# Designed miniproteins, single chains, continued (3), part 94

Each design is a single chain, and the fold is of that chain. pLDDT is the mean over its residues in the fold that is shown.

## One batch from the design tools (miniprotein)

Design m11256
Fold by ESMFold2-Fast:
Structure m11256 (fold): chain A 75 residues (1-75)
Amino acid sequence: MIEPSALVKERIAKASPKEKEEIEKREKAIQEAAIPVVERLKERGMSEKTAEAAAYTAVQLREIGDQIDKELGLA
């Protein structure tokens, strides 16, 4: 599975219980969404680690885009 970055791990370790819950929930959602992308990239001959990194980045950028769209919609 895709491992959270060192910065995310540090934030989880130092976060309050509520912050931990939100961070873990977001990480789980990103990892789950990345699975089909990882599979597709591996079918194209990418190494597992490269596919995981690329898929995670793509899913995370999508999540950020969705959040921006939501905030603009609230204006």
Scores: mean pLDDT 69

Design m11257
Fold by ESMFold2-Fast:
Structure m11257 (fold): chain A 71 residues (1-71)
Amino acid sequence: MGRVGKRKPSEWPEEEQKRIDERFAKVNEENVAKIRAFDAEHPGTASNEEVARLIGEILREIGDLLQEEFE
C-alpha cells in the first residue's frame, strides 16, 4: 500500500528537514546561476525592467517552492 513516509512537522523530521533544506539549497544555486548568466549577458546594458523581470522569476520560483512544500 502507499505510505506517506515523511511528513513535515508531525514527525521528528531530521531527514525531512534535511530534504526541505536541500530543495531550498538547489533553488538558491539555480537562482545564483541565473543571476550570473544574466550578468554575463547584460554586463553593462541591463535595464531596470530586465532586473525586475529576473527578480520576479526568482520570487515566483520561491513562491512555488513554498506552496509545494506547505500547500
Scores: mean pLDDT 67

Design m11258
Fold by ESMFold2-Fast:
Structure m11258 (fold): chain A 90 residues (1-90)
Amino acid sequence: EIEKLKEKLKEAVENNDLDKVNEVRQEIISLLLDKYEKEGKTSEEKNRKEFDLELIEILEEAVKEAAEKGNPLAQKILESLEEGKKSLKE
């Protein structure tokens, strides 16, 4: 399921479709929330940090190829995700 959403996100970025990028991002968030809820993790601060890191990794994987090919939207998204990841590790 997540892999299909990663592919949809990649396509949306390659098409410069910001509305679709936001839509697919929310779908990924919803699936991760469902996964963490089933594991009993959604209410703990430590699990929120794990959730945020996993979300960042999924989004990075989805846009990395487009960013490497020089897509400006993908590069901007990747930069924002790297900043978020740095903040979570500090």
Scores: mean pLDDT 76

Design m11259
Fold by ESMFold2-Fast:
Structure m11259 (fold): chain A 70 residues (1-70)
Amino acid sequence: SGLEKALAALETALKSDNLTILKAALRELMEIPELPEEVKRLLEEAMQSDDLAEIKALMEKAKEILKREL
């Protein structure tokens, strides 16, 4: 499912400390139409940030929401 794909992508991206890799993962995640609105909001906020720690914190919150939806 799109949600399983999104969770796997988030878990993989969060293993990286590379801003370019994280931003690429965010772009791919935002293409998934099945994402809950709260998850979309968090990922859009992460996309607007250039702070690695903030991006990772927002992605971790998105991951926790997706885990509850599965």
Scores: mean pLDDT 85

Design m11260
Fold by ESMFold2-Fast:
Structure m11260 (fold): chain A 78 residues (1-78)
Amino acid sequence: DEEIEELIKKLNEEGKKLLEKILEHYKIMMDPSTPQEVKEQARKEEDKIQEELEKLKKEDPENYEILMKIVGLILDKL
């Protein structure tokens, strides 16, 4: 999707790393074949992702808005 690719190009390195963490988290949590131990680890990482999102929102609101737009567009297609 050209819109998603263009938005990803606008993200800084911190935003790109956080996007990768969010997408990997959803992949693990939504896959019924994922082992329980892996899902428990992903739940611990969810709190850390939320902390990183709040930090980005305060320190770089422009990149936070871009990141949230990308996540929303990807989730709408799942």
Scores: mean pLDDT 79

Design m11261
Fold by ESMFold2-Fast:
Structure m11261 (fold): chain A 94 residues (1-94)
Amino acid sequence: MAVASITLEPEAGELLAKAAREASERLGLEVHIQEQEDGKLEVLLVSTSPEVERIVIEVEKAENGQVTHGQIWVETKEGGRELVAESEDLEVRP
């Protein structure tokens, strides 16, 4: 079983979770959101597929540490790597 999680600001977490859910059914991914006490969202990804070795969440951060872009990759046990979801505009709007 492959698991990955990331804690993001609410808007960024919802956008990343939406992108992951749109890709989830064909890839055997489960997407869970947990609200933290500080109002941030934990996005938890679980793969039920025996072919998946690892889930990788890659994020780009602005100079202030805010997440601006996110990508979800799946690494297979056969050594393949596939981009499964990508989220644009993860910035908290002023």
Scores: mean pLDDT 72

Design m11262
Fold by ESMFold2-Fast:
Structure m11262 (fold): chain A 72 residues (1-72)
Amino acid sequence: MSPLEKEAVELLEETAKKSKSLSLEEQIKLYDETIEKLREMLAKEKDPETKAFLETMIRLLEHERKELEEKL
């Protein structure tokens, strides 16, 4: 596992843990912050396999964010 892939996994786990105690609006904000961090990692990543992983994670979080936004 690349260092950036590991960092992304840890970021995703931290986001999931924090979301449990947050309001819907705060969850959306947390997802926006996490997506932004993943996009910054993607922009700096050179390895195509890690890029594909980051792109997949970004799409998954964007989908979850839309579901949360629909509940507002």
Scores: mean pLDDT 82

Design m11263
Fold by ESMFold2-Fast:
Structure m11263 (fold): chain A 93 residues (1-93)
Amino acid sequence: SAAEAKAEEALKEMEEALEKGDVEKFLEAAEELLKAVLELLKEGRYDEALKYLDELLELLRKAKEKFPEHKLEIEELEGIALIVRALARRFKP
């Protein structure tokens, strides 16, 4: 699906931005991954959405260690991702 392709591209961009130390691109890519996850959930693709949410959460954890000055911004995205994950788990058929 287009949503899965967007998720893969956003995940790749997050990993590259984290390696290069580009926090602005990392945060932009994290928001794009979260949007792609919401599209996957809208399509009923819960297992794929949960997979990408777990990958997002792991990269956000690593980003908090690498960009401590941006901890609050990263934790806001982490909080949203955790809520989305809880809802996805609850409403999975």
Scores: mean pLDDT 89

Design m11264
Fold by ESMFold2-Fast:
Structure m11264 (fold): chain A 103 residues (1-103)
Amino acid sequence: MEKLKKEIVERAKKAGEARAAGDWEKQTQEQKQVNDLVFDLAQTQSWETVQQWIDEAAKAYEQALLAAGASEEEARQNGLVLRENGRFFAQRGQERRELRQRL
């Protein structure tokens, strides 16, 4: 779903912009939406497709931090955290799909 991919990337970008502005509440909210969307997509999409969208979201987040004057190290570290969280929620989504198919 191209629309959902665009939403994931846009929310990740907003999370990075919020972090750069010091709006922790907004960053947490946008990251939660990214994780929720990744979880939902993992229930219907292949692992490879979901990982591609996680990677694009992390890059958008990193670019937003860099554009706001964050260091390359800070952007890279925060991108890694977003990728790790995305992978965790993708795995949970795949597990939810398997459980749903058994019942």
Scores: mean pLDDT 82

Design m11265
Fold by ESMFold2-Fast:
Structure m11265 (fold): chain A 116 residues (1-116)
Amino acid sequence: SSSQEFLKDFLLSPWTVEKFEELLEKLESDPELRKLLIEYLVQRAEALGVSMMYVLAHFLAGGELAAELAEKAKSVEELVELTIEERPELKEVLEKYRETLIDFGNDVLKAAKERS
């Protein structure tokens, strides 16, 4: 599907703010892509033996910040705020898609809990 092709391209391509914003827009408009990304992130946490919050922090803030932000954040909302503080270049895009990100992150946490 086009959703699968987009997700594969995103995961294998160099990360950019522009590509990340395109992904966030598609989380609002493409239910198939949203479901595939949730399944991917949950499977990633299971395969690596790490917390779901760690995988979400890695997804939003990158690998260098993932452990610190996952330890500090007690909710998806706090994770988004901490990401804005540590990565000010993402502020505009994260504020624009704040509600989408919080809803998405909570759905990821719920999906992970239902598999435990």
Scores: mean pLDDT 87

Design m11266
Fold by ESMFold2-Fast:
Structure m11266 (fold): chain A 75 residues (1-75)
Amino acid sequence: SAAEVEELAEKLLEVHAEALGEPRLKSHPEAREIARRAATAFLRGLAGELSPEEWRALAEEAARRLLELKKELQE
């Protein structure tokens, strides 16, 4: 559900903001959207709707985008 996606996205974003040392990611609209897409992919993976390769690719893309955004914010 949309509520499950939002809850997971908030948890993922909190963990990544801490790991990347950038608390501003938690309130950034683009970071929140990246986290929602990652949360959606995670839930689809758990439901068996994604291959392991597709799941890995989506997770790697989300991590890359968050790292790029961190670098942009720290310029």
Scores: mean pLDDT 84

Design m11267
Fold by ESMFold2-Fast:
Formats: sequence, structure tokens, C-alpha cells
Structure m11267 (fold): chain A 63 residues (1-63)
Amino acid sequence: GALEELERLAAELTGGGRVLALNALREYRKGPLSDAQRESVAAAIAEVAGEEAGRRVLAALRA
């Protein structure tokens, strides 16, 4: 699910990408994200870690 994909990305990424993934994990654990928040998280990860990473996160968050 989304939590596992974010944990995996946080383990694989470094620098700003890791920070974004860890922050997304923290927010996701507090409660459900809105569609706009999910898209924003995926876009931020895509910008830092590449389009494929962002696409994977968005797909997981929308499942």
C-alpha cells in the first residue's frame, strides 16, 4: 500500500527526496490525505527523485 511504498522510497532516497518521503509518511500516519495532498506529495517526489518515483507514489496513494 501507500505506507509501504513511502517507507521504501524513504529508505532508497537521500537528501531532499528522503526528507519529503519521511514527511509524507508522518502525515499519512496521522490520517487520510486529500486527493490534492496526494497529488502534491507525488509531484514533489517526482521533481526530486524522478517522474517514475512520483508515478509509483501517486498510484499507491490512489489505490
Scores: mean pLDDT 74

Design m11268
Fold by ESMFold2-Fast:
Structure m11268 (fold): chain A 95 residues (1-95)
Amino acid sequence: SLLTEAVKAAGEETKDWDPSDYKQRYEALAVLAERLLEAFRERGASERIIELVEEIAELYRYAAENDLSEEEKKEIEEEIEKKLKEIRELLAEEK
């Protein structure tokens, strides 16, 4: 599946990632989200799902490139969790 291939590609790009470094962690997650975005576009996912994945990718990319406070990191993670929940619900309803 395209999703499996995207996850594998992201894993190969982030294999040397140190999860204790928050910027490296967010960089790895940004790459994963960007690969998922490509996979969903190729699969012909709904415009709303594409928008949500794009927003998640942008949030992780912003976190990777900027020096964030602990409060800002928490707000970004909470926003991403909310978007992921919406994607899961939309995917269940797309049949």
Scores: mean pLDDT 75

Design m11269
Fold by ESMFold2-Fast:
Structure m11269 (fold): chain A 71 residues (1-71)
Amino acid sequence: SDKVVEALRALGEAIRALPDDVGDAAERAIRQYLYEHADTLSVEELVARGREFVDAAARAADAAEFERLIA
């Protein structure tokens, strides 16, 4: 989906700024959300939710805590 590609481009720098383990977990969660919701949400809404995932990841001590925060 073009919306998924556009949202990932907007979030790319923020995801790359995360520690590797948390960043990988955040990118996986973001991609899953984007693919699930791309047909129903705007790019702006997808990016806003992606930023919430990035913020949670930035505050998490590790990937496991991040996954608990977004569940």
Scores: mean pLDDT 85

Design m11270
Fold by ESMFold2-Fast:
Structure m11270 (fold): chain A 74 residues (1-74)
Amino acid sequence: MLDYIRALLEGLKGAVEKYIEENPSISEEELKNMVDTGIEAIRKANPDLSDEEKQVIEEFKEEIYKEIEEKYRK
């Protein structure tokens, strides 16, 4: 199951990157909302997540948030 969750997160990351390429004027807030919506959908679709899978999702969120914040840093 862990590989499946990682595949879903990689798909979300790819969708975010493609959205930025197509919408270069997107705000930090809109991008973070897109990420949050995707993560919430993954959690709702997979209610029986292990502690390891939950940790991987949290680490992914932290990592992508840092990348977004660095991109929009003054």
Scores: mean pLDDT 79

Design m11271
Fold by ESMFold2-Fast:
Structure m11271 (fold): chain A 82 residues (1-82)
Amino acid sequence: MEELKEAEERVRELGREFTRLGQQAVEAGHTDLAREATERAVKAMKAYAEAKSTGDKEKTLEALQETAKVLEKEVARLREAL
């Protein structure tokens, strides 16, 4: 399950970047953008947590990959606004 560990690491890295950029967006006056991005990220993370709770490694990997895609998109949107 090397792919699972890689996906977990990627989501963790993206989560840190998202938190940093979200804070910068709020400080720059983009509060609505930061709020919307947070709502989407939270939804993706909840889906991942649900998948992980099933014990199904394949389902967990799919949810992690989807979460990474959501975080990458939101990180890109926040960077574009700054």
Scores: mean pLDDT 83

Design m11272
Fold by ESMFold2-Fast:
Structure m11272 (fold): chain A 64 residues (1-64)
Amino acid sequence: SLDDLEAALRRARDSVIDHEKLSDEQKKKLEEVFEEQVRLAREGTPPSEVFRRFARDVMKILEE
């Protein structure tokens, strides 16, 4: 369900915050990535594509 997908994205976001040493700027970017993927999920983007985009954009933030 959409609610389950949103909850899974939230858990993934929280896990990144808990396990990575993030700057305030990186935390802001992570929140923007989370909000964008929730929006795409609500618009009917498949779960596989949502998680792929989330992982890709999180990795870019962590490389900064």
Scores: mean pLDDT 83

Design m11273
Fold by ESMFold2-Fast:
Parts: sequence; structure tokens; C-alpha cells
Structure m11273 (fold): chain A 74 residues (1-74)
Amino acid sequence: TREENKRALAERAGASEEQLRRAAEALRPALVAAAEDPSKAPEVEEAVERVARELGLSREQAEAAAAVAGAEIA
């Protein structure tokens, strides 16, 4: 299920569920914009880098959070 995939991504990335949830929330606006307009895809990459810095996450952990948020939007 999508929920099981969210947990698997968090475990693989070595992030806590709370860190992943916070990162996913922060990435949601950029992912929604990109889903509506594919030309906004570069803004998602910038948001991933920003969120990783702000929350003290690795890029891999922030990318996992983006995947979680993207699955929730779809």
C-alpha cells in the first residue's frame, strides 16, 4: 500500500517518521505546482535542497520525503 511504501522509504533513508512528515509537508506546495505544470519541476529540486538544509536532512532523506508527498498528492 502507499502507507507501507512511505514507511519503507523512511527506513531506507534512515530518517525518523517525524522528520519525513515535516519534510513532506514543506515539499507539498512545490510538488502540487509541478503536478499542475511540469515546467515547475526545477522548483521541486530547489525545494528538496532547501528543506534538506533547513531540517538537517541528507539529500537522500529529503528526496524520500518528496516521494512520500508526491504519492499523497497523486
Scores: mean pLDDT 73

Design m11274
Fold by ESMFold2-Fast:
Structure m11274 (fold): chain A 102 residues (1-102)
Amino acid sequence: MTIEEIAKKIIELLDKAKEHSSPEARQLLDQVKAKIEELVSKLKAGELTVDDVLRIMDEIESLLNEALKVAKENGEDEAIKYIEQARDLLVKLFLRALIEAS
């Protein structure tokens, strides 16, 4: 599975989470999607160092954790389910990104 295929699956899960999310959680998930697309695009262009990848990964995790917190506070069970599935795939995306940047 390519990094693009993993990213596509994560974005599909985030879009499903957005269907069940408050406007606040939806805005955070849109920011996560944009950061994932940036990560993949810049990796394909050979523009990212390992330090750049680590920074973008930290930004993605921070935004996703904030979205998950908002979803939990609002009792958005379906959104939480999709966010947690996306989070599991993010581990795989991050591992592939670090290998490609190395």
Scores: mean pLDDT 88

Design m11275
Fold by ESMFold2-Fast:
Structure m11275 (fold): chain A 84 residues (1-84)
Amino acid sequence: MELVLTLEITVPEGTAERAARIFEEAARAEGVEVLRVESGPDKVILTLRGTREAIARAMTRAAARLTEEGIEILDIRTLSEEPA
């Protein structure tokens, strides 16, 4: 079942822009559409469209890449979840 999911992701200050790029690359690799991406100093707001399974794979891929680059995910909040 397809959904539109908006997440707020907290990362160390100064890493949010790089983290946003990693999430976009992971989403694209897993066939997930990125509807919105915004980055602040320590926050990424990400809106994704796809199946639950594809979004889960994209998030797993992004988490692995962030770990490789030494970027710690401090918090993840779901801001909204809607049927696509």
Scores: mean pLDDT 87

Design m11276
Fold by ESMFold2-Fast:
Structure m11276 (fold): chain A 94 residues (1-94)
Amino acid sequence: SIEEKIDAMIEKARKLLKNLVDRLIEKGYSKEEITKYVKDRIADIRKLLIGTVKRLGEEAGLSEEEIQALIDRVNARMDELEKEVLKYVDEKVK
């Protein structure tokens, strides 16, 4: 399903973002720099996911309302992922 595909893409994004944080810490980036980089990457991932669910929904013959509900789900899931990753930064960077 499209929802299962969203869930898989969010899980991949979670792993990618945590790995990114770990690499930036190893390179000596500040908390402020890591936070900005993470927010920028999350914005890029959000845009990609919204584009993907729009395309998949259109290909599946979903209504505009059903596609908008999927976009709203992506936005809500990405907002929660941002909170999770920023908490991870706070816990790892002192």
Scores: mean pLDDT 89

Design m11277
Fold by ESMFold2-Fast:
Structure m11277 (fold): chain A 73 residues (1-73)
Amino acid sequence: GSNPEAAQKAGELAKELYEKGKITEEEADAIATLASLGNVAGAERLAKRLVEKGKITEEEAKEIVELARQAQA
């Protein structure tokens, strides 16, 4: 996306979730990639799946999606 700040924030959030043991490195990389591409639909689908698996909260999922939207702008 055209907003490197939002993409960087998404990467930092993904790293934090991985470091806390909530998600795998592969899932963290997927979040960072989808956000950097501004792929809101992909980020929304992945975030929903992670909530359904009990890995992240609904609030964390919303934050991921919002950062992907900002990266798209």
Scores: mean pLDDT 83

Design m11278
Fold by ESMFold2-Fast:
Structure m11278 (fold): chain A 81 residues (1-81)
Amino acid sequence: RLEEFEREMERRAEEIEKRGDEERARELVREAARFYREEGRLAEAARLEGVLELAELRERGAAEEELRAAQERWRARAAAA
């Protein structure tokens, strides 16, 4: 099931990348993060959640210091899982 999910996510990611649909890409990452969390893959889930938070911060024009703090926070969470 995990391998099938990852293969499907890779196919969807490739299609989204070709279209340049940034919002669809974020939705895909959110779905993957939820799936990993449900499967107990907390480190993978935390890493994907970090990617989403950084993307949202960049979109709203957050300062570099805020981006760095968020990145370190998610790395620590992933390492602790």
Scores: mean pLDDT 73

Design m11279
Fold by ESMFold2-Fast:
Structure m11279 (fold): chain A 100 residues (1-100)
Amino acid sequence: SLVDWIDENLTEEQKEEYKKEAYKLLLELLEEEDPEVAEKVKEIEKTKGIDEAINAAVEALRELLEEASKNDPERAEELKEKLRELLEKILKKALELAEK
C-alpha cells in the first residue's frame, strides 16, 4: 500500500513534509469546491492538528463526490479529474522525497 511504502521509504522528517504538502493540496481543492467546508478544515488543523485536518478534508471530498454523483454527473466527472490531478501531485512529492 502507499502508506506502507511511505513508512518504509521516507524518514520521519520527510513524512512531515509529505503531510504538509498533502494538506495544502487537499485544502486548495476544498477552497475551490466548497469554501465553507475548507474554513472548517482550517479550524480543525488549528485546534486538533494536521492529521485530523487531512482526515476531515478527505471525508469532505468523499461526501462532495457522493453528492455530485447523485445530483450533478458533470460536476462528479470534473471532481474526479481534479482528484486524479491531486493524487498525481501527492505521489510525485512522495517520490521526490524518497530520492533524497
Scores: mean pLDDT 84

Design m11280
Fold by ESMFold2-Fast:
Structure m11280 (fold): chain A 84 residues (1-84)
Amino acid sequence: KRELAEQSARLIQKLKEEGREEELRTALTVVGTTYNIPQSVIDELLNSNEEEQIQLLLSRFTEQQIRVILAVTQNVLTHAEREK
């Protein structure tokens, strides 16, 4: 669980640095509806720094929800590489 949270936070931070935070927010919101993740928690996660994101993921999310967040974040990030 912790490794999934740490990897998710790292990739979220990378997307924020690339200016792709809104793309990630939209993707997580759509998926959140399916996996019962509230919009307010997604907003809190994206507004947090890396360490805060790790703590939030460990305290507020199930392992399955963290895996989903990781997969969505990886898919958003991968789009930049496939266009080259």
Scores: mean pLDDT 74

Design m11281
Fold by ESMFold2-Fast:
Structure m11281 (fold): chain A 63 residues (1-63)
Amino acid sequence: APGTLVEIIGGAAICAEACLGLKEGTKAIVLEELPDGRWRVRFLETGEEAVVPAADLRPVGTV
């Protein structure tokens, strides 16, 4: 859901559209769920946005 904190799952497709070279455990905030089963997220490490497959992300909750 938008505003959810998520992380990259190990073994996932690392590159989505933008190919950001992301690693397992990279944290991001969900901005939008896309109809193709992908999510637009903003990575906390870089501040960059990317579209990644939802299957490659795991919710980690909020503080």
Scores: mean pLDDT 65

Design m11282
Fold by ESMFold2-Fast:
Structure m11282 (fold): chain A 59 residues (1-59)
Amino acid sequence: TVRAAVEHDLSKFPYLREIVEKALRGEEISDELLEKAAKEGNYSVEQVKRMVEDAVKVL
């Protein structure tokens, strides 16, 4: 399922998981944390932001 795929990706990328968890709690996400998640997954910061938006919709 889409949810299972998202949970699997979050298990591989701890900074991305932290960002998604913070977003679900309505917490502010720092630019430094976004940069770390981007570096971790070899993504751009903009791609990380889109991934977080998509993950929040299915969690």
Scores: mean pLDDT 76

Design m11283
Fold by ESMFold2-Fast:
Structure m11283 (fold): chain A 95 residues (1-95)
Amino acid sequence: MKIDLEAVRDAVIEAGLETGLSREEAQAIADYVVGRLRATGPNPTDEDVLNALSTLPESLGPREKLQKVVRLASQKLALKGQVNVFTGELTLVPS
């Protein structure tokens, strides 16, 4: 299965808006995640998606909100068949 970068972008933006981030903040997180996936190569894996989500930098927003974005985005992507992830287990990793 090929990872759909537009589905990843949409899930991150939706999660960001649901956590109370602005559209601009949600878009910045989505651009970071998609940029990381493009940098890993032409065919990113589910593990690459989860790694990009778990390594969001603090410059993108407050840790508590980013953690909620990560959980919601991973849940949305699992429902879309883009990743195999267990809700509540994915956490932000310190840089």
Scores: mean pLDDT 74

Design m11284
Fold by ESMFold2-Fast:
Structure m11284 (fold): chain A 78 residues (1-78)
Amino acid sequence: KEEIEKYLEKGDYVKALELAYQKFLEDPSEENKNLLIEAARKLIEAGHREIAGNVLAFTGQKLGDKKLAAEGLELLME
C-alpha cells in the first residue's frame, strides 16, 4: 500500500506494478485492484504499454474480470 505509492511517486512504475500485482493476488480487494490499475496507467504514460497490457489482460482473465481483461488486450493492440 504505502510502499506502492512511494514507487509511483519516484517514477519506478515497473516496481509499483509488480508490488500492486502481488498484493492483488494475495487480497483481490477493490483497493488493491485500483492500485494495480493506477500503476498500469502510469506505465502506459511512461511508454511501457506492452507490460501494462500483459499484466492487466492476464489478471483479468485469471479472475474472470472481462472488463479488466479487455482493457489489457486493447493496450496490446496499440
Scores: mean pLDDT 75

Design m11285
Fold by ESMFold2-Fast:
Structure m11285 (fold): chain A 94 residues (1-94)
Amino acid sequence: MTVTVEVDTDEEAFQKAREMAKEMARKGLKSAVIKASSGTVITIEMEQVPYSKRDYRASFYDKEGNLIAEQIVTIMPSGEIVLSNTQWTPEALK
């Protein structure tokens, strides 16, 4: 199931996308879309890392389908969620 969230600014869209990766891991969601009033659209895809029961890859795409960022989401045995540093692609720097 895909969740859609609307925000007012591009900065809020990027911030909300990072926060949504945590919520997706908590809720077992595979896809989410963040839309800004400016027209910016960020799609988040969550995939389990092969051979890991605790690590997920969150991939962030722009409205054209270009990968703009990647983040690893780890669910600890305690239920705590740990995010890696966001890895920005050249597309995000344009």
Scores: mean pLDDT 75

Design m11286
Fold by ESMFold2-Fast:
Structure m11286 (fold): chain A 99 residues (1-99)
Amino acid sequence: MKEEALKKLDEASDLVAEAMRLSTDINEQVELALVQMLIYLAKKALEKGDYDTAIELLEFAVQKLRELAQRSTDPRVRQLLEEAIKKLEEAIKLAKEAK
């Protein structure tokens, strides 16, 4: 369960990284870098068994990605962000079940 959650975070991180590479908007790239940091910190929280902190960080990351998906003008970026949201929501579910 913890290993599956970590795998979903890695998959989400890869999708966000691809969105950053495709994005031509510097403000969008900065916000995506923030999401990457939230995923990294959530991964560290999960590794040490701090499920509450991990869930809070991931829920904030999901909120940020939803805002970015709504604002993005590039359909490729929007699709990657929507896929990343799905992976993060799956990770949140697994983290809640592991508790």
Scores: mean pLDDT 87

Design m11287
Fold by ESMFold2-Fast:
Structure m11287 (fold): chain A 67 residues (1-67)
Amino acid sequence: GAMRERHRAEADRLVAEADRLEKEKGPYHPEVIELYGRAAGHYRLAGDTERAQELDKRYKEAVEKRL
């Protein structure tokens, strides 16, 4: 449905933005971590549980390394 398509599109956009910022600021920058976390949430809402789990793991590991 339209809502799942919108969530997938938003997740893809957030991943692209996070990938760009990661190259500039590194994977542990708070903006990069937040974007990957937001993307994981949107993939989950889109029903893409595999991509959501991959990004969620990256988000959690990055948060732990930053603390």
Scores: mean pLDDT 81

Design m11288
Fold by ESMFold2-Fast:
Structure m11288 (fold): chain A 87 residues (1-87)
Amino acid sequence: MPIEPGNEVIVEETETEVRFYHTTRNIEVIYDLEKQKIIIKDVDTGEEVTIPVAEPTPEAGQATQKEIMKKFEEMAKKNNVPLPRPP
């Protein structure tokens, strides 16, 4: 399948956080380095999901990344559901 252009993520890195913004789906992911947590935010609805990071190990990072991607896809699907037609 062709890789669709538009699945681009803007990355902003600071000393205390790494922020990812998905331009097409208007979803923001914040990795808080000080508090060791990840926040997934739907910018349109304001819905937030927080995922705690227990340990900064590669294995924990992989498990966390998989959970982030799952939540990201679920939020994206909610925004892409067409509103039911009014009767």
Scores: mean pLDDT 58

Design m11289
Fold by ESMFold2-Fast:
Structure m11289 (fold): chain A 93 residues (1-93)
Amino acid sequence: KPAPTEEEIKEAIERGKEYLQTEFKLPEEVAEKLAKEYLERMLEAAPNASLEVQAEIGLEMLRKVREAVADDPELAKKLEELIEEAEEEMKKL
């Protein structure tokens, strides 16, 4: 597939920001920063990056979200469970 356009990149960042704000109640600036970092890392890994590399990028992003919600014990626990599930799935790759 061709490389994503600047508009597609901006839309993906906006969607990621909205998801993080809705699901984890992150402040807009934190959600935008994490969504942008995730997308930039995925693009740098190139379209042919292995599933293991893509999973590692996702895990790092989840860990950063957990740190951002550390003051909310229910959200922190939810992120810890998601991280554990993602780590187990990555062991199968």
Scores: mean pLDDT 78

